# Designed miniproteins, single chains, continued (2): the designs that were tried, part 66

Each design is a single chain, and the fold is of that chain. pLDDT is the mean over its residues in the fold that is shown.

## One batch from the design tools (miniprotein)

Design m6282
Fold by ESMFold2-Fast:
Structure m6282 (fold): chain A 119 residues (1-119)
Amino acid sequence: SSMRFTVLFVVGYLPEALELARELLAQGRTVLVLHIVDPARPIPEEVEEKILQHFEDLGVPVLRLHADADELFAALNITSFPTVRDLTYEEIRAIIERFALPEHLEETLAALEAFAASV
């Protein structure tokens, strides 16, 4: 059977997401942050860097998914943040293949593969 990850869906900076990540790590879970980046709703570079740095300080990998956030959230029935899903590698890959902007698809899949190989 495929490897499972505890995926934390993040949009922007949320203190609650960091606390949740700490709790999941304390439970011994393999945590992956899926950071949704919507070009129609850009966030300041300093906010994005802050998100990355905080999760890096926890030792949690962050995978950036450039996508239409509204379409993705509706399709996955995500109505609140932070949201946690236990997903297989194949399920995460399917999300990337379905929602990633074409110009970012290959880099995002490569990043997922590199992360999975490092676990």
Scores: mean pLDDT 83

Design m6283
Fold by ESMFold2-Fast:
Structure m6283 (fold): chain A 64 residues (1-64)
Amino acid sequence: VGQRVTATIVGDRPALTEDGSTIPPGTTLEGVVVSEDEDYVVLEDLETGKRVLLGKADIELTPL
């Protein structure tokens, strides 16, 4: 939580933003980890300022 990360969507499913928009597979996001649980991480996207819900099984996270 609070760490800047790069998240790459490696799964074949789009990610969801807090407003219900989708982010296509293969996208790399830079964000701050706002919350996480066993299955999901919520990032604040540094480009848009929106929160993105990401499945941990579908992403690669790299600390910045």
Scores: mean pLDDT 76

Design m6284
Fold by ESMFold2-Fast:
Structure m6284 (fold): chain A 75 residues (1-75)
Amino acid sequence: MSDEFLEALIKAAEELGLENLVRALRATGGDESALRAALHDEGASPEQIAAFLAARRAEDVEAAVAVLREIAAGR
């Protein structure tokens, strides 16, 4: 992913308290397997993980952040 998209995701994850996702993003730069594991640890559903990964592939910041907000609200 682009550095700008990565920075936007890190900022959103930090603001939402998704610490496992923040660590995965910083450590791997957005490796899909690491992101899937981190989102699962944050309590994301399989459908939410799929939606996030689709937004990541499209570099759609608005869509990716919307899924992260849903995950944070569901805890």
Scores: mean pLDDT 83

Design m6285
Fold by ESMFold2-Fast:
Structure m6285 (fold): chain A 62 residues (1-62)
Amino acid sequence: GREEAIRVVKETLGLSEEQARGVVDALLTSPVAAAVARADLSRAFGEEKAERALEEARRLLE
């Protein structure tokens, strides 16, 4: 669920809960918001790490 996705993003990327919540909310808002979040995380943490975190979060959101 949403809270589990927030926990995974927080743990994988070392984000605060507020930052991780923002990422998960972007994934739930629209494909465009999700793409922007992906680009921002890839820039900050690298493409592989960002993709892994987002893929796992999407799996938990179903």
Scores: mean pLDDT 82

Design m6286
Fold by ESMFold2-Fast:
Structure m6286 (fold): chain A 61 residues (1-61)
Amino acid sequence: MDVEAEVEDRKREYPGLREELDRLLDETRERLAAAKSPQEVEDIKLDFHVEAARLVAEHLA
């Protein structure tokens, strides 16, 4: 799954974000499990990518 691959890549680049990225992944997995439409799945994945980028930006600040 794209979300899981991004988390592993980000954890490799930024080990200090491991806990935050794991929490984000768990939250995203719960949202995906509850999704009822393909559009809802894409919206959840987009939210995940935005939040993951925000965590990286804050870590580098």
Scores: mean pLDDT 81

Design m6287
Fold by ESMFold2-Fast:
Structure m6287 (fold): chain A 83 residues (1-83)
Amino acid sequence: SAAATLRAAIALIEEAIRALEAGDAEKAVQYLREARDLVAPLSPLVAESLDAAIEAAEAGDLERAVRIARGTRQFLEQLVASL
């Protein structure tokens, strides 16, 4: 279901945020890419937000990556609550 896919993406984003806060950009990018691939068929807008978080993490801007990831997570939580 769409709700199950969105919850899986939220869990991956939470793991990415933990990795970013630990300074592990490589692991964070892996989780963000997995989340992006899950949501891309459901929301191109969310996929673009996750792509921006990946780009920030790969550039070493972990603070920016965390902010984008947290914003995306909040949006997805609201979307799931509306289903």
Scores: mean pLDDT 90

Design m6288
Fold by ESMFold2-Fast:
Structure m6288 (fold): chain A 67 residues (1-67)
Amino acid sequence: SMEEERRLGAAGLAGARAYTAGDYAGAAQAVKDNGATPEQLRAVAERSEDLAIATAAGLAVAGVEAA
């Protein structure tokens, strides 16, 4: 759904920002606060045709894994 896509996009962006700042716990919290799972963001990173969305999701997952 469009709402799920928006939610996953927000989770990826927030997680990526926290990861880039070195805040791994914050990346995990941002993903959770946006109602996303690491598995959902991993799927977005692997399957999204939008490179910016895929990259953000991948960075968010890296942050969760480092937390």
Scores: mean pLDDT 85

Design m6289
Fold by ESMFold2-Fast:
Structure m6289 (fold): chain A 80 residues (1-80)
Amino acid sequence: SAREERQRALAREFVARHREELGALATRLANDSSLSELEKGKKFVEEVTRMMKEAFPEEAELIEEWAKEVLAKLEELAAS
């Protein structure tokens, strides 16, 4: 769908521009022994969502929809 294509395009563009920042965030969260794996995943998604909305403010609704979908999948995986 057009929404899915736009979400993928935004994600690819964001990752290409922020690869080092995303890697540093993932490493920092991975090393935080006070957080569960689910909490690490949720914090990663929340921070990525914030950064993406700052980079693409016109796409805020699309980015929020993506974040909701990813968070739902993380909760499903944690329940498995």
Scores: mean pLDDT 82

Design m6290
Fold by ESMFold2-Fast:
Parts: sequence; structure tokens; C-alpha cells
Structure m6290 (fold): chain A 92 residues (1-92)
Amino acid sequence: ASVEEFREFVEERLPTLMEAYDLPESARERLIEAAVRLFEEHGEELLELAKTNPEELLPTLVALARRETDLSPLEQAVVAELVAGFLASVVK
């Protein structure tokens, strides 16, 4: 899966997640940027994890978001959900 496909997935899903977590519109750009960066830097390893150990995918992404971003805990959860959801969808 490409970064372009991931960006399209994020743009489709993010509004619903932002509403669910009651996040302000001002958070949108930083959430997209963080999600894309995590996918670009770790996507290959995370895709293998999604295939071999899917139950560890979300906890690993939460840990990565905490370590590699300055996002709030709720924003970290949204970013982790976006990346995990996309990878799960491409593994089938």
C-alpha cells in the first residue's frame, strides 16, 4: 500500500474519529502529519506485525505515537487507530 492510499484513508476516516474523540478542527493537520510520518517511517515493520501478530499492532502504534510525537494522549490514540485500521484493511 502507498502513502497516497494511506492519505486518502486518513482523509476519509479522520472526521469521524475527531467527532468521536471530541477533538477540535485545529488538531486536523497535526494528526494527519503525525499519522503519515509514522506510516512512512514504520509502515513496513507494522505491516509485517499486522500479518504475524495483529493483537500487538495497536499497542505498538500507541507506544510509537507516545515516543515519536508531541500529541496529547487522545490525539495519540486517534493516530494509532488510523494507522492500525489502514494496515488491518490491506492485510485482509
Scores: mean pLDDT 84

Design m6291
Fold by ESMFold2-Fast:
Structure m6291 (fold): chain A 85 residues (1-85)
Amino acid sequence: ELIEVVEELLEKKSPELVERLALLTALRAAELAGRPVDAEFEEKLAAVRELIRANAAEMLEALTDEDLEEMKRELEKFERELEEA
């Protein structure tokens, strides 16, 4: 979710990684919904991909490296706390 968006911003150097993250996110969302449908899944995938692309570009432009670092630190801390359980 948020972690994946931040990671995509950091990994923006590789377009193939961005595409993989978009697909993985859409697939996970479909699995959580319990039922992927070809037509609807394609529409959702396209919407998610465009949202990620637009948000990544806008967030990268709006957020400074310092802001990104703080967000990543908070996310990693939360991830560590979750992992310890």
Scores: mean pLDDT 54

Design m6292
Fold by ESMFold2-Fast:
Structure m6292 (fold): chain A 60 residues (1-60)
Amino acid sequence: KGEEAAIKAGASPEAARDYVEGLQAARDGPLTDEQSERMRRAAREMGYEATVAAAKAVLE
């Protein structure tokens, strides 16, 4: 769901997956440093619109 929304906004499939996996992991508990860094990198690569689209699809 979140990956598809990010891809429609222009994100690569890999960046979309990394970001969405980070959001899902955050629901289960605190992120590791590696998970947090991977998610931040993916968000920067995707840009603002794709990141917001992914977050809305996963969290809302």
Scores: mean pLDDT 78

Design m6293
Fold by ESMFold2-Fast:
Structure m6293 (fold): chain A 94 residues (1-94)
Amino acid sequence: MKTITKTVRYRLRPGEALPGGPAPITKDIDKYTLTVEAERADGSRVTVTTEIDMKNNIIKTTVERERPDGSRETREIVLDDDGNILSYKERREE
């Protein structure tokens, strides 16, 4: 088994499907992790981490937002291979 972690600066459009990811995925790995970091001109930061479990056909996406005032939001969504929501979590720190 091999886990591949990749950090790229990539932008996903609102409404763009995340299942399968925006990056090429090798089929000989059990898990693939893609981390995308973006900083906006107002100093806010967004980190999107997508974990694809090829063995269990599960996609986990975690979105972390940090605002210039120091407040943070974390959203986690877990999808199956048909795009059904298996789990959703949200946390805010102010």
Scores: mean pLDDT 64

Design m6294
Fold by ESMFold2-Fast:
Structure m6294 (fold): chain A 75 residues (1-75)
Amino acid sequence: SVKEETIERLKKLIEALKPFEKEDEDLAQLKEELEQVIKLLEESDEYAEEILQSLEDATVLLLKKYPQLKPLLEK
């Protein structure tokens, strides 16, 4: 389902951010925001498709600013 795919992508992104949360406050805050999005999806599937599309766009922007995350997100 779209909800399951969206949650899986969010979890992968959170995992990629974990190594940086102690050293980069912006990435730590992003991780917290992504965890909140997972909670919202657990309460409602209404936005799953829109969040999935936005996540793909956000990932492109994130990799432009933090290219060191690319190897972690491609696996």
Scores: mean pLDDT 71

Design m6295
Fold by ESMFold2-Fast:
Structure m6295 (fold): chain A 94 residues (1-94)
Amino acid sequence: NQEALQQAQEVAARAQELLDGLEKTARRAIDAGDGRSVLEAGRAAQQVVADAEARLTELASKSTPEDAQKILNQAAELKARADALVEEGRAAVA
């Protein structure tokens, strides 16, 4: 319903803001050769996405099929960002 979609947009916006900050931190760490800080940022990003994804999946189940697809697409995009950051961190310490 509209309430579930609105709540999902709020959850996604907060997660996106946190991921933007973590990605900036990771870029600075990469430039400094600090692979451990990149790993830490990646792990923090995974936690942000895990928390958001659980809530977004719940909200999608309460939405119309069209709105559920939009919510799940947002969750998938957030997960892809966190997964990419984790892989950069692994590469930085390998």
Scores: mean pLDDT 86

Design m6296
Fold by ESMFold2-Fast:
Structure m6296 (fold): chain A 64 residues (1-64)
Amino acid sequence: SEKERERVKAITDKVQKSLEEAYKKGRDVTKSLGNEEGAKVIEEQNKKIGEQAMEELARLGEEE
């Protein structure tokens, strides 16, 4: 459906913004708690962002 394509684009745009925020947050954590903690935050956020996007896409397909 065309509506699905538009929503997929919205999800993609959200992912881009979320990745940028995740990197910024990781740097802040690095300054506060150290390099390894910052790296873990970025890794965890990136994984969550990807999984959330996949979940949104799957849920969207189920609901139409």
Scores: mean pLDDT 75

Design m6297
Fold by ESMFold2-Fast:
Structure m6297 (fold): chain A 64 residues (1-64)
Amino acid sequence: TLTVDQARVFRVVAALPDGAVMTEEEIAERAGVSRQTAREALDFLVKAGLVERTEEGYRRGPLA
């Protein structure tokens, strides 16, 4: 089960079109959370396979 902040961050990434990458800062802004909260949520979501970290930012993971 995701926390409220994890769910908000995941919804932003899950809504990205195929191949789209978004930075941590952009994700934080769109999710309406602090950059620290976004970073913590993204770290969890990457470990869960729901989000994938790239050199340019974040995209939908294989389990999204």
Scores: mean pLDDT 85

Design m6298
Fold by ESMFold2-Fast:
Structure m6298 (fold): chain A 120 residues (1-120)
Amino acid sequence: MELVEQAEELVKLGEELYEKKKDYTAAGVEYARAGVLYIEAGEPEKAAEVLEKAIEKLEKVAPDSPVIGVLYRVLGEAYKELGEYEKAIEAYEKAIEILKEKNPFDAEEAKELLEEVKKE
């Protein structure tokens, strides 16, 4: 399966989980997976668009959920691929803030990505 087609199916699954099942954590996981696949496909602008929309709606219903931190980490990677380093830094910092207490391993990964982008 082409990466873009797979990412589109994951976005659709995330939308169904959010709107019909109200499973916000599962929805966020599928949006994060879609973002990674869009980045791998060389479509970082599409990744950023999908992730920004997912974060906006999830923050309204499940603020400070660890999954939002994962979404910010992937959004930071998309911004880095776009050369938008200031936006990448902000996204990684938000990921660290959300993840530091409930998911320290993901917080550490986001810290390493932040350190790398600050050198650019």
Scores: mean pLDDT 86

Design m6299
Fold by ESMFold2-Fast:
Structure m6299 (fold): chain A 86 residues (1-86)
Amino acid sequence: MEAPETVKLTVTFGDANGNVVATVEVTARKVAEEGEAALYEAVVPLPAGAKNVLDVEVEEGFEMLRAAVTELTDTSATIAVLVRLA
């Protein structure tokens, strides 16, 4: 089965002390396919007070094989996830 063009991610942001500041749902877009897995990427604006990404979850029906914050700036985080059907 071909992987869908988009997947939903739930991203939890924290402050400098590791306290949860916000949880945001974002749509990630497929950037590559690797056999039974697919790589998705999203650029997420940082919520006010956020300094770090604490957690990333993929929508139901997918298994997350890998998640990485590939870029973190003062205004945005770029998140890459490798997923397959669960």
Scores: mean pLDDT 83

Design m6300
Fold by ESMFold2-Fast:
Structure m6300 (fold): chain A 85 residues (1-85)
Amino acid sequence: KKIVELAKKLAYYKALEIATPKDSLAHKKAEEEKKKLEEELKKLASEEELKIIEEYVKLVEESTKNGATSEDVEKEKKLLEELEK
């Protein structure tokens, strides 16, 4: 499902943005790709799917900042499964 692939890419670039220095080229590219993916998802996904994507991305962001727990990893998998149906 296309929205699952886009959600994973969005989470990746969100994590990359958090993990890179604000002044780096990698940080700027992560911000640009993130915005493009957010706009594409808004056009393709339903409001319910967007809420699941937002929750998934937020969990990945928090895991990047604070370290991933086994519970966080399990929640991320379940959210992706809901998007795939």
Scores: mean pLDDT 79

Design m6301
Fold by ESMFold2-Fast:
Formats: C-alpha cells, sequence, structure tokens
Structure m6301 (fold): chain A 79 residues (1-79)
C-alpha cells in the first residue's frame, strides 16, 4: 500500500541518520546527507501526486533500499 511505501521510506531515513552518526568520513557524510534529501523529495512527491501508480512507488522504494545497502557497505569499510 501507499502507507507501507511511506513507512519504508521513513525507515530508510532513520537508517541514514544512524549511518551519518557512525561515519567519520566527511565525503560519506555528504553522500548520506544528499541521499536523505532525495528521500525527503520522494516523500513529498508521493504526497503531492496521489494518482501515481503503486507499482511505480514500489519500484522507487526498492531502488532506494538498494542504494542504502551500498552506503551501509561504504560506511562499514571506512571504519
Amino acid sequence: SREEVLKRLEEIREKVKKLRDESTDPQLKEALDKFAEGIDELIKYIEENPDTPLEVLEGAVKHAEGLLKKLEQQVEKAK
């Protein structure tokens, strides 16, 4: 559902916040901040476009979850 998509995006936002706090690399912090901004823009887009097909939203959140996993790996390697 749309509510499940929004919940998943909020979970991504919280994970990004934790990764940012764990990172000591300024470049990784900047990448995480930009990613968080992208998540905020996606949430705003979903709220402003109630007629967007659910399949499109599911694709967008899956893509964001994939990017988060890559950022998690980069933060871990930087420790």
Scores: mean pLDDT 82

Design m6302
Fold by ESMFold2-Fast:
Structure m6302 (fold): chain A 90 residues (1-90)
Amino acid sequence: MVDKEKLKELQKKFEEALRNGDYETAAKTIAEMLKLLKDSPSFLLDAESIIRFYKQLGMGKFVDLLLKHIEELFGKEYPEEVARLKEAAK
């Protein structure tokens, strides 16, 4: 079951990190949110939506950092899905 309170805390940390230009903390925070959602069937679709959105905003450094963290956490368990996320970032 998803911990809604912890997700709200992570969302706040993410928004504060982006506002401060701290893309490393922002990327790590999104990866932690995805880790909490890993048992949800939509978590990788949510990751793809996030990558596409920030790519369209021109935030390439953030997208690269996010992909690195996603690959480290999920690359062995979900190799095909991680490959699709990398294609979404191109």
Scores: mean pLDDT 75

Design m6303
Fold by ESMFold2-Fast:
Structure m6303 (fold): chain A 70 residues (1-70)
Amino acid sequence: SNLEEGIKLAKEGGKLFHEGLEKKDIEKMEKGIELYERARELFAKSDPVIAKVAEKEIEEMKKKLEEVKK
């Protein structure tokens, strides 16, 4: 289902993002965000409320990524 695939992608994306953040690995952080954005797209097709929560998490991740890039 879209919800189950979304949860799997969000979990993997979150893990990659946090590993990248700890190591200041921009490529890993970007890959994590990409997986989380994919999860949001899948959530939007099944549950808009969960999709909105994912969108908020992505916004926070992007802010942290910009801080690491500079």
Scores: mean pLDDT 85

Design m6304
Fold by ESMFold2-Fast:
Structure m6304 (fold): chain A 58 residues (1-58)
Amino acid sequence: NDLAAFDGLDLGSYKKEDVLKLLQKEYTAQQISEQLDIPIETAQLIIDRYEQYKQEIA
C-alpha cells in the first residue's frame, strides 16, 4: 500500500492520501513543506520515502 511509505512521518494536519496526491502532481519539497506547514527536511523525507517505495514495487 502506497500510504504505508509515510508511516512514522510528520504529515502535519494532512491525511496520507492527500499527501500522496501532492507527490503524484510532482510537488517539490519546498511546495510540500509550505502546503503541510512542516519543515522542508520533513518534506524531503516524504519525497525520499515515496521515491524509494516506487523503486521497490517496480
Scores: mean pLDDT 73

Design m6305
Fold by ESMFold2-Fast:
Structure m6305 (fold): chain A 91 residues (1-91)
Amino acid sequence: SDKATEEFNKFMIEEIESFLKKYKEETDKNKQVSLSSLIIAGIGMLVQEGRLEEAARSLRELLEIEREKGAPQSTLDDIERKLAEIEELAR
């Protein structure tokens, strides 16, 4: 139902925000890989549910965290490409 979809979307947004906060402070490489995978999966679910503005917002936050962590340019380019694709869909 629409109500169940909205409750699920709210839960996913809150979970992604929690994982982004944890990822920003995480220094253990194995935990970083797990957290980044969960963040990307959650953003993908928001895209599937048509929550494009929230998905784009979460990707912008992830991009900033990755820049602060000194991620490789290939990682930054991949996130920027995904962000551009979502922003185009949101038009």
Scores: mean pLDDT 86

Design m6306
Fold by ESMFold2-Fast:
Structure m6306 (fold): chain A 84 residues (1-84)
Amino acid sequence: SVEEAIELLEKAIELAEKGDFDKALECMREALKLVKGKPVYFELEECLGLAELARAVGKVVGDPEYARKKLIEIFKEAIEILKK
C-alpha cells in the first residue's frame, strides 16, 4: 500500500542518517514495488534513479556527507509525492 511505501521511505531516511546507504536504497526499492501499477510509480522510479546516482557520486568523490544529504532530500521528496 501507499502507507507501507511511506513507512519504508521513513526507514530509508533513518538508515541514510546512520550512513547505511545501501540498506536505505533497498528500502526505497521495496517501496517502489508496493506502488507498482500506480501512476506514482514513475515519479518514484525517477527518485530512485537520482538516489542511486547520488550514492555512486558519493563513492567516486569520497564524500559520504554528500550522499547522506542527497539521499535524505530525495527520500523526503518521494514521501511528499506519495502523500498527494
Scores: mean pLDDT 87

Design m6307
Fold by ESMFold2-Fast:
Structure m6307 (fold): chain A 93 residues (1-93)
Amino acid sequence: SKVLELLQRALEILKEAKNATPDEQKKLISEAGKIVVEAIRLSKDPEVRKLLIQALKTLIEASKALDRGDYETANKLIDEAIKLVEEAIEKVK
């Protein structure tokens, strides 16, 4: 499905963000967030939507952590967002 393809792309970008510099992490988080927003708009499953909204909120918090130089918190939040996107993928399969 189109939702599955979008989520797999977002997951790939977020995994790339884990190994990136802080400046690159912020750019990649923004890119993944835009894809997650599109997936939310296309998804009709309330449970999938709930997971993706939580993932989006987590990515916003990760970006804020990067802005204040809290790189440890940012990386933990990126890991949390990855897990939420993976859970959404399993429900869409």
Scores: mean pLDDT 90

Design m6308
Fold by ESMFold2-Fast:
Structure m6308 (fold): chain A 84 residues (1-84)
Amino acid sequence: SEARALLEQAIADAQALGKKYPEVRSLLEEAARLIRAALEGSPLEAAVHLAGAISLVQQAGKLSGATEETNQLADMLRQAQDLL
């Protein structure tokens, strides 16, 4: 599905950003974990997991200054959420 493709891409992007910005790597790794939980877990938890991932991505952007890259990732997660 389109939502699945977006979530798989978002996991890859979160991991790549964590390597690029090691100061926020733990936040982006936790975001990737929540995205995977939304993708593979319970439908009842998917919306909560994606909201948590978006929050962590936005926090990582503010702390690292990589707001353009983290906003792009957050928008991808919102697109996936709208398709659920």
Scores: mean pLDDT 87

Design m6309
Fold by ESMFold2-Fast:
Structure m6309 (fold): chain A 62 residues (1-62)
Amino acid sequence: SRREEHRRVLDEFVRRLLELRPDQRDAVDTLRRQFRELLDTPESADDVDALVAALRASLADW
């Protein structure tokens, strides 16, 4: 589903971020939880699409 694809992109982004900043695991876990809440909020659909596009662009540039 689209929501599962969004979670996959988020998980990949978090994985890459933790590879760069393993000392910031707690902060990264907090960020991941905030993004997951946003992904599960219907009112944020357009914002979620923009966010996922930005995450994919970041992954491509890494």
Scores: mean pLDDT 71

Design m6310
Fold by ESMFold2-Fast:
Structure m6310 (fold): chain A 99 residues (1-99)
Amino acid sequence: MEEAKKIAEEIKEAILKGDKEKAEELLDEFLEKYKDDPEALKLAADSIVDAAMESKTKEQIELAKELLMRILAAAPDDIDLITYLIGQILRVIGLLLDM
C-alpha cells in the first residue's frame, strides 16, 4: 500500500502539471503492479479524482477522466470496485459539465 500511495500521488502531480505522457506512464506502472488489487485501484482512482477537483483546465480534467476509464477497463471482475470506479468517472464528468 505504501508504494501504491506513492505512485498514486505521482499520477496526481502529473495531472496537475498537465503532463499527459508522465501520467499515462505512471498509470501503466501502477496497473502492471496492482491490476488485481481492488483497494489499490480505488486508491489510484481517489487520487485521480482529487487531481480533477484541484484542476483549473478542461484538459487536466479530461486527462483524469481518461485515466479513470483505463483503470475501469483493466479492473478485475469485482462488482464493488467497478461500481466505485463508475461513480468516480461520473463525478469527473460532472466537473466537465460545469465548465
Scores: mean pLDDT 86

Design m6311
Fold by ESMFold2-Fast:
Structure m6311 (fold): chain A 70 residues (1-70)
Amino acid sequence: MSKSQLVRKAGREGKSAEEAAKEAGVDKRVVDAAREAVRRGDPRVSTVLELAPEADIGVAAAILGLVLRD
């Protein structure tokens, strides 16, 4: 299972973005980037990747989706 699939699975189980990232082995920096994008009023995957360029696009999208849900 890919990291993005693990994040989406954790989200379906009602876990927070931080919990999903921890379980999937995703760096907390990606979660922080997604929360910053939402705080700025610019909740786009491209903004998350500008703040955390080492992140996979699928991981960035999955984490952003959980942050927006919360």
Scores: mean pLDDT 83

Design m6312
Fold by ESMFold2-Fast:
Structure m6312 (fold): chain A 58 residues (1-58)
Amino acid sequence: SSELRQRIIEALDRHNNGTAPFKVIAEEVGVSEEKVSQVIDELGVEDLVAAVNKVLGS
């Protein structure tokens, strides 16, 4: 869902724009590592920062 995706993006931002291991993000959000990986793949490396900024409202 979009809400779950937003929570993953917010967690990635808190950990220096996704430099944390997927396990840490997954545990913080309460999802599987596979779901974290899926969201990152959907966003693309180049678009991750823009997506994070959009979710957090600049």
Scores: mean pLDDT 67

Design m6313
Fold by ESMFold2-Fast:
Structure m6313 (fold): chain A 70 residues (1-70)
Amino acid sequence: KYEIPESYTLEQLEKELKVLKSLHERNTQLLADLRAAGADPRLVAMAERSIAHTKELIDAIEEEIKRRKE
């Protein structure tokens, strides 16, 4: 999956995680709005893949933060 560089500090990882979680929430809402508006299925599919990618990155950063705190 995503390898988080050892050079990133715990503080930097926590800041990035906060930004990514905010972005993921906004993108999830935008996807819901696109579906409600009857947007092109191809655009919906692209948005879903982008959201999935962001979630994978969030999970990887959360796991790394947890590992460094243990």
Scores: mean pLDDT 80

Design m6314
Fold by ESMFold2-Fast:
Order: sequence, then C-alpha cells, then structure tokens
Structure m6314 (fold): chain A 80 residues (1-80)
Amino acid sequence: SPSAEEVLRAMEEIQRWGEANPERFRELFERLSEALREGDVERVEEVLEEIAEGMKEVNDPETYELVRKELEVVLESVRA
C-alpha cells in the first residue's frame, strides 16, 4: 500500500498543476472526494484519468509521466 508520504506527494502534484486551472481542478476534486466517500473505485478511476488527461494537455511529457505515476499510487490505495 502507498505510504502517507506517497499519497501526500500525489496530492501536492495534483494541487500544483490545478493552480493553472483552478475552476476545472476544483470540479474534478469535488467529484474525486465524492467517489472516495462512496467507495466507488470505478468512479475514482474515471476522475483520476480525467485529471491525468487535463495535465497532459498543459504540461510537458516528463511532468505528465511524473503526475501519472503519483495518480497510480492514489488509485492503488483506493483499490486496496
């Protein structure tokens, strides 16, 4: 399972890139929080994929890969 530090790092990466489009990331985070509260793994996967795709459009490929890796850690914690 991911450590608390790994989860925190993933959240910090998401937040950092969300600052480039705060309204869109607020919407995505509200949807993510809802899915996490309901334990809906499929919904969590959908929202994390939308976050990754949004980041891909505004970031270079290296930054996108880093964020994608961190989002994988978050997704695995929800599945566990």
Scores: mean pLDDT 66

Design m6315
Fold by ESMFold2-Fast:
Structure m6315 (fold): chain A 68 residues (1-68)
Amino acid sequence: SGMTSAQFDEIVALAGEGARAYRAGDYAAAIRHYTAALELAKQSGASPALIEDLEAALARTREALAAA
């Protein structure tokens, strides 16, 4: 079964919180939010493209944390 609109909205909200934390320089919080978004995306049967985008955001954030 496909992902619901409510699940998609929750993934977008979590990714949005990750992006806000990232812009604020709170990379630990950004990792937490992006990880939650990615876990929900995988559990919900999200598209491979959405999963790849979330994995890329998480990787970028981990690099920023290592440099901070």
Scores: mean pLDDT 88

Design m6316
Fold by ESMFold2-Fast:
Structure m6316 (fold): chain A 62 residues (1-62)
Amino acid sequence: DAAREAALLEAIRAVKEVLDRAGTGILTPELLREAADLADSQGTPAGRRAGDLLRRGADIMS
C-alpha cells in the first residue's frame, strides 16, 4: 500500500531528524511527540498519518 509506505517513510524521516537534533539514539515519548509535530508540519496526508502513528507510539511508550 503506497499510502501506508509513504506514511512510514515520513515517520522514519521525522524520527531521524529529532534524534539527530537531540544528539541521541534513544527514543523517548517526548521525542516521538516532537517527531509527530514535525511530520504534521509537512502539511501532507502522509505527514499527518505519520504524526498520528508517532503520537500513538509515544502513548504506548508512556
Scores: mean pLDDT 84

Design m6317
Fold by ESMFold2-Fast:
Structure m6317 (fold): chain A 69 residues (1-69)
Amino acid sequence: ADIFSYLNQLPGQQKLVAMRLLGNVSNVQELLEIDIEKATRLTADLKLDRNTILKALQAVKAAAKLELE
């Protein structure tokens, strides 16, 4: 599965979070190691709601699991 095709289906703000998380990892497995606290720190400059960050993180982790299987 193409992780980018999956993430392109996310609402704009969630997509911004997803792209920031992808830019802060060296491989797909590292995406599974990001918790909500780390995701919030990595996106603090975007001034987004924590619930938006959580939804984006959940989507990114789901896509990463599919890519690794």
Scores: mean pLDDT 80

